# Designs tried in a protein design run: designed miniproteins, single chains, continued (2). Part 1

Scores and structures below are computed, not measured.

Each design is a single chain, and the fold is of that chain. pLDDT is the mean over its residues in the fold that is shown.

## One batch from the design tools (miniprotein)

Design m4001
Fold by ESMFold2-Fast:
Structure m4001 (fold): chain A 66 residues (1-66)
Amino acid sequence: SVESAARVVARVAAEAPDDEAAVTLARRGIAALVAAGYDEEEVKRHVRKAMEELGVPQEVIDRALA
């Protein structure tokens, strides 16, 4: 599901070595899911929620979802 896929994107970003890598990986994951046919707003909502639950810094989340 889009929710499960978004959680994978959020986890990869949360485990990134630094904030720049986290933003880059999250943006690439979101783009890949949108390219696969998922709704962009839906993907971004699920990724935001999952990143927040994983304790990703708010600045990183905001930059990734810009």
Scores: mean pLDDT 87

Design m4002
Fold by ESMFold2-Fast:
Structure m4002 (fold): chain A 98 residues (1-98)
Amino acid sequence: SEIEEEWKKLSDEERAVLMYLALNEGEWVTLDEIAERLGISKEKAEEIMDKLVERGFVEARVDADGRRLYRLTEKGREILKVAGAYDVLKKIREAQKA
């Protein structure tokens, strides 16, 4: 399918971002959190996030304080399911709430 080809075209950093957002699904994640967790600069994190938003895997908003916030779209969930990652990440997320 088209979504399987889209997964293959993602960089390792883009895949890592999608997986991190899945671990925090239901919550808005800040750009600073993404940069810190991936060990990359805030500038590089913003470039990655802009590409993922353009491709429809992530949605973005800016809060009243000017902070950039991100979460997975339904398409982002679908691509992780196709990759076989989503169910494992969901179980890890649910375990973290205990």
Scores: mean pLDDT 84

Design m4003
Fold by ESMFold2-Fast:
Order: structure tokens, then sequence, then C-alpha cells
Structure m4003 (fold): chain A 86 residues (1-86)
């Protein structure tokens, strides 16, 4: 299992996390412009890169909450897909 506190974020995991959080952002903010969505993506990339370098407390706490939600959602979807395929 991936440990959230010291999870090694590769580029594939980073992209999946960004995609998931962008989908959540669009759902929460349906009136957002494409420019606002793009800025949110850039901020997510910066937050993830900061986490990967030093895991500062402020970035880590916010990131950990969102990342835990992402991991839980991905695992649930994979389990459902495997059950449907079996």
Amino acid sequence: MLLVDNLPLDDETKEKLIDFLLDVYKEENPDSSEEEIEKFREELEKEIDEYRKEAPKEVSEKFFEQYKAYVKAVLAKKKEAEAAAA
C-alpha cells in the first residue's frame, strides 16, 4: 500500500492526482472559466512539487487531505472495475 506521509510521487501519479483534483474543482466551481481552471492546475503542480521536495507542513496537510481522497476514490473505482470484469 502507498503511505501518504512519504509517498514517492512519480510523474504518472502526479498527472492522475492533478486530473482527479481538476475534475473535483470543476464540479465544485461550474462557473469557472478555462483560465481559472488552468491557474488551479498550475497551483496544484506547484503544491505537488513543493511536497516532493521538502513536504512543508502547510502544503503537506492540505495535500495529504486531497491526496487521501484521491487514493480512496481510485482504489474504489479499481475494485468496482475488477468486480465488474470478474
Scores: mean pLDDT 62

Design m4004
Fold by ESMFold2-Fast:
Structure m4004 (fold): chain A 80 residues (1-80)
Amino acid sequence: NLEEKIKAYEKRIEENPNDVTAYLELAKVLRQQGKYEEALEYEVKAGMLLIQYGIASNVLKDEELSEEDKEIKESIEKAE
């Protein structure tokens, strides 16, 4: 179940290390398993990728995200 999803998203990241969606989905699954530290690592990686590829390429400039997810993106953009 959740373990299979984790492995699937890990494989997606191995095949495409810039797959932001895979990092975000993997973090969600890890949180459901109580692996909050690992989830945070992937959330940070996703945030960095959103800034690096989103801003530079205007790929993820404006998406319907939860308020919390959008705040994370904005805080990272403004902090550095």
Scores: mean pLDDT 69

Design m4005
Fold by ESMFold2-Fast:
Structure m4005 (fold): chain A 65 residues (1-65)
Amino acid sequence: MSKLSEEEKEAIKLAREAGAEETVERRGDTTIHTLTAVVGDTKLTVTVEIRNGEVVAGRVEKEPA
């Protein structure tokens, strides 16, 4: 189960629906996903760290597009 906040989950959903660019960096058993999308006039950047299939950290940044 993800250790993501509701805001982080919603941001991921919105970013993906907006056709987010996703970059994936894998380091050992940890995978770092970075999603970047523009939703309306807002640029969303969501960073999610996954280890052993579980989310261990997340961050959402919102800035004007």
Scores: mean pLDDT 74

Design m4006
Fold by ESMFold2-Fast:
Structure m4006 (fold): chain A 66 residues (1-66)
Amino acid sequence: ADEAIKEMIKLLKENKQERGAKLAEEYLKNKDYEGAKAMAEAMAEAYSGGIGEKFREIAERLGEAI
């Protein structure tokens, strides 16, 4: 779970999603895996191709941890 959120934070920063990265850092700090999963699902919808697939994979990994 924590590793999935850390990967999402990295991916958000690489895509200049600074606000999203800060929110994801808050989810990690608070162990809010449900909030982190919802964000990953929203990002998967917003992005296409390989980036969208990476967010979808993160959402699936977070779902397994909830």
Scores: mean pLDDT 82

Design m4007
Fold by ESMFold2-Fast:
Structure m4007 (fold): chain A 74 residues (1-74)
Amino acid sequence: SQAQTLNAIEVLLFQLGFPQAQIPAFAQAALAYRTQSGQALSQETFLQLLAVVLPEKKAELKNAEQLQAVLARY
């Protein structure tokens, strides 16, 4: 379900050290993009979403590729 997908994304973001206050907004944006486009989340779109939600942490996210791959699957 959409709720289960959203929860899975939120759990992953929490495990990767994303600030809890920003997790719901990022997860919703990623899910909305996939729902509207019908396409997997591109690396460019993923990085743009990261820059909006976590501008200070973007450069420190060594697992960005892993998170992008998981979001692309959903």
Scores: mean pLDDT 60

Design m4008
Fold by ESMFold2-Fast:
Structure m4008 (fold): chain A 94 residues (1-94)
Amino acid sequence: DVTKFVTANIFISGSSFSIDQFQRTGRISDLRDAIDDIQNAIDFASSVRDVSTIRRVYDQASRVTDLARQSGDQDLYDRGQDIRDRAKKIIDSI
């Protein structure tokens, strides 16, 4: 459980780095890296059911969803919404 908790938070930190890179570069590949990290984070966070960690995933997914919407990338928008909805359902079930 500690290992999964730590791993989830490493991926959350990775997503923050990639979002920052996107804000500097405007490259969609940086947003794609962020959403991939968030997807990994929710997979680990869902198994530990830690509300704080899942809330952080929700917040990061919301950020990527907003940036994808502003950039016109429908695929990344849809992926971000799916992760956000998944995180919300887990939080609501705890």
Scores: mean pLDDT 85

Design m4009
Fold by ESMFold2-Fast:
Structure m4009 (fold): chain A 55 residues (1-55)
Amino acid sequence: SSTDFAAVVDTLVRLRLLTDPEDIAAAARQVLETGQSLAAVSADLAVQELKKILS
C-alpha cells in the first residue's frame, strides 16, 4: 500500500541515513519505480538503500 511506501521514506528521513534532499528523493523514486507489491518491495528496497548508505 502507499502507506508502506510512506513509512519507508519516513524511516530513512527520521534516522537521517541520507544527508542530501536529492538522495532522499532518489531513494523514494527507486521504491516507487520498483513497487509491484508495495509492502514487500518497499521493505526490501529500504534494506538495499540502507546497505548502500552504510557502505
Scores: mean pLDDT 57

Design m4010
Fold by ESMFold2-Fast:
Structure m4010 (fold): chain A 89 residues (1-89)
Amino acid sequence: SLEKAREEAEEILREMQKEFGVELSEEERERLIETLTGFLLKHNLSAQEVLDLMSGKAPEAKSEEEALIKDLARSWRESFELLAEAQKK
């Protein structure tokens, strides 16, 4: 459901903010939650599945779609790392 996907998106964002210490404006937070919610719904993924993909714990991709999803999840992690680095003095 949309409600569950939004909760899962908020969990992913919380874990990323906790790991990288990223500061987000209210507008940035809402935009990221909306984007992650859409991603989770489109690919029928849970927060744990995305977090496992981001951390490299997921098994080797066995299809073009799985490879794309894995790359997108890794790109999300890298974006949080870059945001955290940019926020350092």
Scores: mean pLDDT 78

Design m4011
Fold by ESMFold2-Fast:
Structure m4011 (fold): chain A 69 residues (1-69)
Amino acid sequence: DAALRAVLDQYDFSDADRDTLIALADGDVRRLRGMAIFFDSTGVRASDIAAALAGKSTAQRGAIMAQYR
């Protein structure tokens, strides 16, 4: 957790967005970096991705998350 939070220290994300990104990364530091770069560059919020994943199967969520590596 401390290592994952350190990756996000370069970005001005809210605490809620940081917590959401860490949860979505599920311990994958490379995925966390990819998502942080994507969200910082595009302005897409972590909450928007979490909402998009709601109601998806485990396989579908895995496929969506794989794009952030």
Scores: mean pLDDT 69

Design m4012
Fold by ESMFold2-Fast:
Structure m4012 (fold): chain A 85 residues (1-85)
Amino acid sequence: FDALIAEVQATIAEAQALADAGNYQAAYDLLNQALTDLQARIQASQQQNPSEVAGPHNIADLQALLEQLQQGKNDFKAKLEAAKK
């Protein structure tokens, strides 16, 4: 899961760079896709290696990543709505 955590963190950084450039739609779409992909990968991992996902630290780390993606997505959605006036 270290590679998964690093991949998600890199995606969050990329979305932030898009938002800094004023491209909130692309930033939102990127985080929305990352959230969907992370949820699907968690489900697939549970089917193949349930003990790997059931570890207390793994659950906490995955929950934190899901919360970061959801919060970032909500923040960019709010900025998009503000831009529409």
Scores: mean pLDDT 74

Design m4013
Fold by ESMFold2-Fast:
Formats: structure tokens, sequence, C-alpha cells
Structure m4013 (fold): chain A 82 residues (1-82)
């Protein structure tokens, strides 16, 4: 499932920031938690970019957040249905 693979990649990137030696085999719940952390980091960077007037960075980060939030909502729906 390319959607789950993308979500796991985003979560693995987030995990590597916290613990670079962490195993890459993430559960669905671990993927959700790490994706929520990644979203929070992008939201903080978006606030900074807005304060700096960097319209190009704002557009990129808003697009990333829309995709990530849609992905998170779908993962949470799948977790609730399982």
Amino acid sequence: DPFLELARRLAADAAAVVDPDAPADLSLEETIALLEEAIARVEEELRRARAEGDEAAVRVMEAQLRVARTMLAELKRRAAAA
C-alpha cells in the first residue's frame, strides 16, 4: 500500500530525529504517533516562515501539512476500524 509506505517513511524520518538507532519496523500506532510529531514540527516551522514573510516556504509547508493531516486522519480511521 503506497499510502502506508509513505506514512511509515514520514514516521521513520521523525523517529530518526529522536533516536537514530531506533528500529525501522513501525507499528500502525507508532506510525500515527510519529506522524503527529512530524506535523507538530512542520506547524512550528510554518509559524516561523510566516513571521519571516517567506511566502514560498509558507506555501510548501501548507501543502505538506494538508497531505500529512489527510494521511493521519486515514491512519486513525484504519486504527479505529481494526
Scores: mean pLDDT 73

Design m4014
Fold by ESMFold2-Fast:
Structure m4014 (fold): chain A 64 residues (1-64)
Amino acid sequence: KHELQEAYRKGEISLEEYFSVFTKEEIDKIIAEKEKELENESVSRKVGRLITLSMEPLEFVEPP
């Protein structure tokens, strides 16, 4: 499993080959992990903005 994930990340195998070895349950777990990564990235960005705002208590900083 891990060797296939690494090979897929390196582009050495196709998506078809990677998914053909996994069950649908395992594919669902991979999707869920990717969704958690996206949520963590969003949270990290929000935390960064909140830190910036707390360092500048004088005025509200508008999001770009």
Scores: mean pLDDT 60

Design m4015
Fold by ESMFold2-Fast:
Structure m4015 (fold): chain A 63 residues (1-63)
Amino acid sequence: SKSEIEQVGIDMLTMAVQQSHEMGTLSQQDLQQMLDQLQEDLKKDPDNKSLQKALDEVQRLLS
């Protein structure tokens, strides 16, 4: 379904964010912008578990 394709895409994006942070290519500003975007996306699709995981991971990286 469209939802399953979207979940896979978000999971891949979350992994890419983790890898980019480990490589030092993401700034605190980049992480904050990602957090803001993920919060807006989650407001539009509150049942999306992949968005929730991505948001949790970005929050963890900002800590």
Scores: mean pLDDT 74

Design m4016
Fold by ESMFold2-Fast:
Structure m4016 (fold): chain A 87 residues (1-87)
Amino acid sequence: MMEELAETIKEGTLKLIEGTATLEDLEAMVEAMLELIKAKDEKAIAELREFFAKLQAEHPEVTLSEELKEQIEEAVERHRPRAEELA
């Protein structure tokens, strides 16, 4: 299931960059990230680090719109109690 979590985060990130992400996509991405943190899956975490590093290197000009930033903040706030429970 760790491969599915990594794929969910990657797909959500690509949709954010393309501007096609929905609130449900953001919630799924945040939930998958929390599950990976809980599982402490070093391989999945390393794979995601490589993915994000590659995206940043290839697309340094890409920025999130204010609307997407607000949606990300909302998704994070919704999962904040769960993140605190996992800490």
Scores: mean pLDDT 62

Design m4017
Fold by ESMFold2-Fast:
Structure m4017 (fold): chain A 85 residues (1-85)
Amino acid sequence: ERAELYREAAERIEKAKTPWEAFQVLADLAKRLGGNLPEETRLALEVAEEYIRQGKLQEAADLFRKVADGEITPEELRKKLEELK
C-alpha cells in the first residue's frame, strides 16, 4: 500500500509541468501517509523537495520509484540530502 503511494507520486511528479505542481504532489503524499512518518519516508520527502526546488523533477520521480521498490537505504537518502544542500 505505501509502495503504491510512492509509485503514484513518482508518476505524478514525472508528469508535472512546473515545480509548483510537483510540490503539490509532495503535499498530497505527506497528507496520505499521515503524521507518524518513518525516517526513510521523511528523508525521501526531504530529498524530493530539494530535487524539485532545483527543477530536477525526473530525479525526484526516480527517487520515489527506488523507495517503492526498496532499492534505497536511509543512509543513501541522507547522503543525497547532504549533496543537494
Scores: mean pLDDT 81

Design m4018
Fold by ESMFold2-Fast:
Structure m4018 (fold): chain A 55 residues (1-55)
Amino acid sequence: SPVLERLRRALEALDAQIKKLEEEYKKNPSKSIQDSIERLRKARDRVEEEIARLE
């Protein structure tokens, strides 16, 4: 499914962004970075739910 493929790519992009921010947080802890990580994890969870509904 083209929709499923698009969602999987979105999941990969979100995972990459989260990993980058987690590495940045380890070097320079800040509430702003922590809040950004939380928002991205929530977005990732929504994409995973959409994938699960289509599978």
Scores: mean pLDDT 87

Design m4019
Fold by ESMFold2-Fast:
Structure m4019 (fold): chain A 67 residues (1-67)
Amino acid sequence: SSELRKQLLLHAAQLVAKKLAAEIEKTHKVLKIEVELLSEDEAKITITTEAGTIEKTYSFEELLAEL
């Protein structure tokens, strides 16, 4: 169950990261997208642009709300 939960969290975070990157690409150049699992319930999304780095931490519930 824990392993499946982490896989679902990672997939949700990757989908949210892609959506955020697509929005940012309208105004800035996206250079790098990183997703890191912090726990079974939290993921960090880091998007690097030519103008700087954007970091956001999401709970699983917050990730699902973005989808």
Scores: mean pLDDT 86

Design m4020
Fold by ESMFold2-Fast:
Structure m4020 (fold): chain A 113 residues (1-113)
Amino acid sequence: MKPTIKEEVNSFLEMYRKIVNQVTEVTGNESVGKKLQKIVDEMEKKLNEAKTPEEMKKILDESTKQMVDILNSLLSTLDQSSKEALIVGSQLVNLQMSHQGLNLYINKKLKEE
């Protein structure tokens, strides 16, 4: 059975929480961790208030962009040969790929009605 847009959005939110926790733990950067956590908390609040799939997509797009910008800034400060850089880079790729996949899924669903 194909998941609903709401189920896909909830799965994406859980992935965001895992990314925040792993990046914070691996880097020890509490300032970056707090910024990422605030974005996820605001995203969750906005998603609970969202009434349409289009609104949910906009919230996810804006939140993902903010997280990508923070992670890119963090990655640029790390030694590129370090374990920390490898993990942050992997999480950044996972975030971008998941966001692209979810956008394609939502766009397809919106066009099929």
Scores: mean pLDDT 78

Design m4021
Fold by ESMFold2-Fast:
Structure m4021 (fold): chain A 77 residues (1-77)
Amino acid sequence: MEELEARQAEVLAELGALLAAASPEQRAAALARLGAAQAEAKALVEAGGYSEEALRRAAELLLETARAVAAALRAAL
């Protein structure tokens, strides 16, 4: 879990830099995609009764989405 959290922090730092360089339209699209992933992650955690496995799957989903958004922004910039 902690290793996943550290990798998530690294991806979020990179994503933050890319968002700062993005246009308002690119930023809005990226934030909408991240928001959708956060809603899905919340549903996973709730359905899993806040179990460690559900929390890990939610974190993995958020990390995967953040990586995909960062890749899309990098390709568009």
Scores: mean pLDDT 79

Design m4022
Fold by ESMFold2-Fast:
Structure m4022 (fold): chain A 80 residues (1-80)
Amino acid sequence: SEAEELLRELEKLFRELIKKIEKAKSLDELYSILREFEKKVLPLLEKLAAIASPEQMERLRKILEELQRKIGEKYKELLS
């Protein structure tokens, strides 16, 4: 389905984002990575939200929660 294809593309983008976050060496680099990612992901998220099942939306929510945790961990690391 179109929703499954979008979800797979988002999962791929999130995995690439996590790799970039893990390699970030400064807050400026982290912010740059996050801004670039937002531009790529936001249109796909909006499209998916319009057509996804509740089960697919729950799967997406879990991925977003993991991403938020990784961002928070890296932010704390870079502030230390």
Scores: mean pLDDT 84

Design m4023
Fold by ESMFold2-Fast:
Structure m4023 (fold): chain A 100 residues (1-100)
Amino acid sequence: ALPEVPDLSGKSHQEQLEALAAFYRALAEWERSQGTAEGRAVATRLGVIAAELERAVADRWSEEEVQALLGRVRATLRALAAETTDPALRALLERAVQML
């Protein structure tokens, strides 16, 4: 099954970034596990998002740097949602954009 979008309510700023990083990492791994060329392409783009969020947590990025990163994440998720033919993935990505 597709990973569920995390509930960020009640979490600290750091816990929110950690939850988002784990979510996109899990989604990338799930897409890669599908064994399709399309799944590998989506996994690569989601893996970049996960790696940037993981770096933001590890390096304790400023609120300004994090806001810029989340702007880039939203843009990538919107592009993926527009490109995908999988309605379940599209709905998941649209929910993920709303959580940011």
Scores: mean pLDDT 84

Design m4024
Fold by ESMFold2-Fast:
Structure m4024 (fold): chain A 114 residues (1-114)
Amino acid sequence: SDSEPVKISTKDSFLEELVERSKGGDEETLKAIMELLLIAYHRALAENKFELAQKVQEAGIKIYENFEKGVDYKAIADVLEETAKALEEAGYTKLAEALRQIAKILRQKDEELS
């Protein structure tokens, strides 16, 4: 017997909370990004959009690698904007907008370090 599919909420209020959490410290920023990417990944899989799911997974790996090297906010923001474009082309407009908002926050953090 198959268990019922797990529903992941993509409500606007939850996406807004993730964007707000990304304004915190580096660990909170990373967790917010990873949670948002996980939502996108599961949605892509549920809709059999395997190429999109792979792109989201690759974005997550690149972001973790940037974190390990010492946080490069500009490099992470560039990955988020590229991923947002792919999500928008797939019709995931609200997820794409949330990633772009986080990218803007990261670019501001990069400027503050200069």
Scores: mean pLDDT 81

Design m4025
Fold by ESMFold2-Fast:
Parts: structure tokens; sequence; C-alpha cells
Structure m4025 (fold): chain A 65 residues (1-65)
């Protein structure tokens, strides 16, 4: 009966936004975290975004409703 909730979080590296995390929380399902790189992000920036995405997904999974 609870509705899915989507939250967007900016990811910064060296003071610049290199991408965003899209976190979807649906009751009865594990939280889903997706990293969306900025257009033209370098491979290094994408790797950093992937690491941040992984850490956030892990942290969200440790706090089930």
Amino acid sequence: TDEPQTETIDVELDGEVIGQLVVTRTPGQPARVEGVPSPGASPEQKAYLEEVTRRVAEAMGRRPS
C-alpha cells in the first residue's frame, strides 16, 4: 500500500558534480540505487561514482524498514 519513493543525490568529486545517485525505496523490496554519470564524465569519474553507488546501496540495505 505504500508508494515507491525516489530520491536523487548529487555526487561530487573535486568540488564538481560528476553524477547523481537515484535511490528508489519500495516497501517489500530491497532499496535500489543507480548511479547516473554526468554527460562527458571521464572513466575515472565513472569509477568513483560506481564506488559511491555501491557504498550507498550497501548502507541502504543495512536499514530495512
Scores: mean pLDDT 76

Design m4026
Fold by ESMFold2-Fast:
Structure m4026 (fold): chain A 92 residues (1-92)
Amino acid sequence: SAQEEKILKELVTLEERAVFQLLKKKGVYLDRVEHVQAMATWVMHDRSLSARQLAIASGISVSTARRIIRLVEKYLPEGYKDVESELPNIKL
């Protein structure tokens, strides 16, 4: 879709694109580029950042950061291992 193409153009890293595609395959569509970037950031930090630290790093609210953390725990339970498994399917 046009909205998906717009988001993909703003996603610079393979990890960000892998997160977007993994969530899409599971029926979860993120309509904000900063939400995809925040998910990738949390996964790349081995799920170690607090919601406040993720909010600061990603330029999002703490409430949004808490929502992002819950979405990763639900849909990417293996963290970076899930992302690594999708990387071969990603094109920049």
Scores: mean pLDDT 84

Design m4027
Fold by ESMFold2-Fast:
Structure m4027 (fold): chain A 94 residues (1-94)
Amino acid sequence: SMREEEIKRLAEEIVRAMEAGSDPETILELAERLAKLFKSEEEAKEALERNTALAEELVERLRADPDDEEARREAALAMAIASAAALKLEELKK
């Protein structure tokens, strides 16, 4: 519960930084902070799979209705979480 709230907060910070045109190093630092919240390889894999699928579904909704601000925001959040999960999995391969 509390960790899910922290994940959402960091994902929202990533999306805001991207919207603000922050440099890639700032975005990566936020993604690395979110990646540290995944406690296991299994948790990161599940988060990557779920959020990639959600982002793909929301992108199809945006193709049908480009003005769907909720779908755009939720897709961005899902992509931020998926990216951080992928980063965690790459770190665990070392």
Scores: mean pLDDT 86

Design m4028
Fold by ESMFold2-Fast:
Structure m4028 (fold): chain A 70 residues (1-70)
Amino acid sequence: VDEIRAQLRDTVAYHGWTPEEVKRMARVVQVTAEERNSPGVEYFRKAIEAAEKGDIDTAIDYLAQGGAAL
């Protein structure tokens, strides 16, 4: 989880992703998690909510937790 979170932060910073782009990524992986009946679905939903509020750091944390649960 911590390594995934660090890699996500580096990727977001390198590409200059906005909250909108982080939210788009979270929505894409949420669809995949829903198709797989993954417990990660709830984490991706929370990542979308955090990105909607402009909280990129919280969104990345939830994305890493959801990814680890896939």
Scores: mean pLDDT 76

Design m4029
Fold by ESMFold2-Fast:
Structure m4029 (fold): chain A 91 residues (1-91)
Amino acid sequence: SIRDEIRKVLREIVDLIEPDEETRAKINAYLDAGDLVKAINLIIKVAREKGLPEEVISLLEKARDALIKGDYQTALNYLKEALEKLREIKG
């Protein structure tokens, strides 16, 4: 399902931003519970704390806004863009 694709992309984003173990466990618990908005809020917090580029943070915030509206396709598109930019920075 599209929600499973979103969870997969969020897990890949988490692996690239490398939160501490406690925060990673909280994000994974939210993802497993299907609470995508709580998961992405913690991901955005970690991204800001780690000083990731504002372009990446903006894409994550747009994805969050789409999730809140129930627009899963738009959310997935923004998350894929954020993932691609993170891969360029980290790879």
Scores: mean pLDDT 90

Design m4030
Fold by ESMFold2-Fast:
Structure m4030 (fold): chain A 98 residues (1-98)
Amino acid sequence: SVLEELRAQERANLAPAQLEANEAAIARVRAIADRLEDARRNGTLTPAFLAALRDELMALMREHADSGLSLTVLLTAALLQVIGEEIDLELEKRKAAA
């Protein structure tokens, strides 16, 4: 994938600390996406669950706000933005259905 190719390039060019932080951020984004998908499949999407995921995404965005901006960090931030928007839409949908 494009992301795997970019990560290979960053392994050659980034300091180890930046690379480690980027890989940790990607892993956390994948974990959040997996939990959202599991909740969709199991019918366990609740406003409380969605709010908790939103808070985790906000925390991740804050952790990366002042980092030296690599392409992987930019892609991770973009993915966090998209997932955050999906969570916000689901929260609004659930409020409207109440």
Scores: mean pLDDT 67

Design m4031
Fold by ESMFold2-Fast:
Structure m4031 (fold): chain A 76 residues (1-76)
Amino acid sequence: GPRAPSESQKEAFETSKKDSEELVELYKKGEVSKEEVEKSIETIEGQSKLAEEQGYTELSEKLRELAKEFRKKVEE
């Protein structure tokens, strides 16, 4: 893409991925609500749109894919 993500942005992405995986497991155990999961997915989708607007194309695509996988795992 036209702009490479910073190390802080890469670290934030990895944290979001790990947090999403943890939240899916908590949801499957009934420890968090569907509303809390949906809010987390919407936050990641918002981060993807912001990254795209700022020219972080690769980061935006990774965040969009993370949100899709998160939603898919919650619907299983």
Scores: mean pLDDT 82

Design m4032
Fold by ESMFold2-Fast:
Structure m4032 (fold): chain A 91 residues (1-91)
Amino acid sequence: MVKNEPVKKSTAEAGKNVTATVTFTYKAKEDAVATATVVLVSVKDGKVEVDISTKKGKAGETITVTATATLSVSGGSTVYSAGKMEVKPAK
């Protein structure tokens, strides 16, 4: 199962650091691998930050996966954030 969930678009950030966190919870019906991905982009600063986190769970477990990215930006930068969750059966 694949879910694409854009976290949000953020316009101007006055601070030096922008943090985006993607947390997904999946109740496993079978042994599964869950992956969370978060991407931060600042066009003005020419910066991209990506975090990919993976967690395994067994059938009947609740899998919680968190990916966190932090981007240092100049004042007034527009930062775009997007998130993705994937769940695959454990082979």
Scores: mean pLDDT 71

Design m4033
Fold by ESMFold2-Fast:
Structure m4033 (fold): chain A 80 residues (1-80)
Amino acid sequence: DVRRQIVQSVRQTSQAIRDGDLDTIRQQARQLQQLAQQLPDDPIIWYSLSRAYQALGQTQLSQQYQQLSDQNRRLNDQRL
């Protein structure tokens, strides 16, 4: 289930950021990118990618993913 994989990857990313585990952050960023290809409209995936790349010192990529998260959150809010 893609939804279960998203929840697990998001949680593992958050924990790795708290622990300063850069290798796990890199691994989870790759998994989140694959999940984003399957569910590009999910703002949580883009937000987690933004946080992961910020922790890796990739500020430009972090900002790009944050913008994608914000855009998709707004689109989902407008749908209702």
Scores: mean pLDDT 84

Design m4034
Fold by ESMFold2-Fast:
Structure m4034 (fold): chain A 95 residues (1-95)
Amino acid sequence: LENLKKKLEEEKKRKEQLYRDIADGFVLIVRGILKVDREHGVSEEELLEWVRRMLATLGADTEVENIDEGLARLRDALYQRIMEEWKKLEEKRKH
């Protein structure tokens, strides 16, 4: 029982880390796109509106004051969405 509990804990940590890595990777890509667009003359307000639209798509609070706040919220919202979708897929396969 103790050995089984340790394996279950390790599997949970591995899955959580994978989901965090996916969310972080996505935000890194978005940050890169925003940087390129900023260098090509897109305004900070337009970039912030794009971040707010991404937050809206994920059902997250869109009331952010700057891009860094928006990207941090996007990371958290994406992590939660990945966790929810994975649980739904796992539940459907079991039953």
Scores: mean pLDDT 79

Design m4035
Fold by ESMFold2-Fast:
Structure m4035 (fold): chain A 83 residues (1-83)
Amino acid sequence: SRKVSRYELSGLKDGVSLEDIERQIENAVRESLGLSTPVTLVREEDGVRYLLASDAGRGPVVRVTVRLIEKDGKIYLEVTSES
């Protein structure tokens, strides 16, 4: 099934590091999947696509696409997950 979730990113206006942005993205992706179990987040090179894998090679791989949206001077992260 396909799920879409949107999260507000804070701190982008004050020169937040790439690592801080990536941490917010990773947290948003985990929340968008509704996963309570630990997952491994793996970054892919296709610009806005992240690969999530559960249980180190035994679980299903979930593909996640992330998009940045600007509205009313705020930045939002839109996460689409497919399982």
Scores: mean pLDDT 57

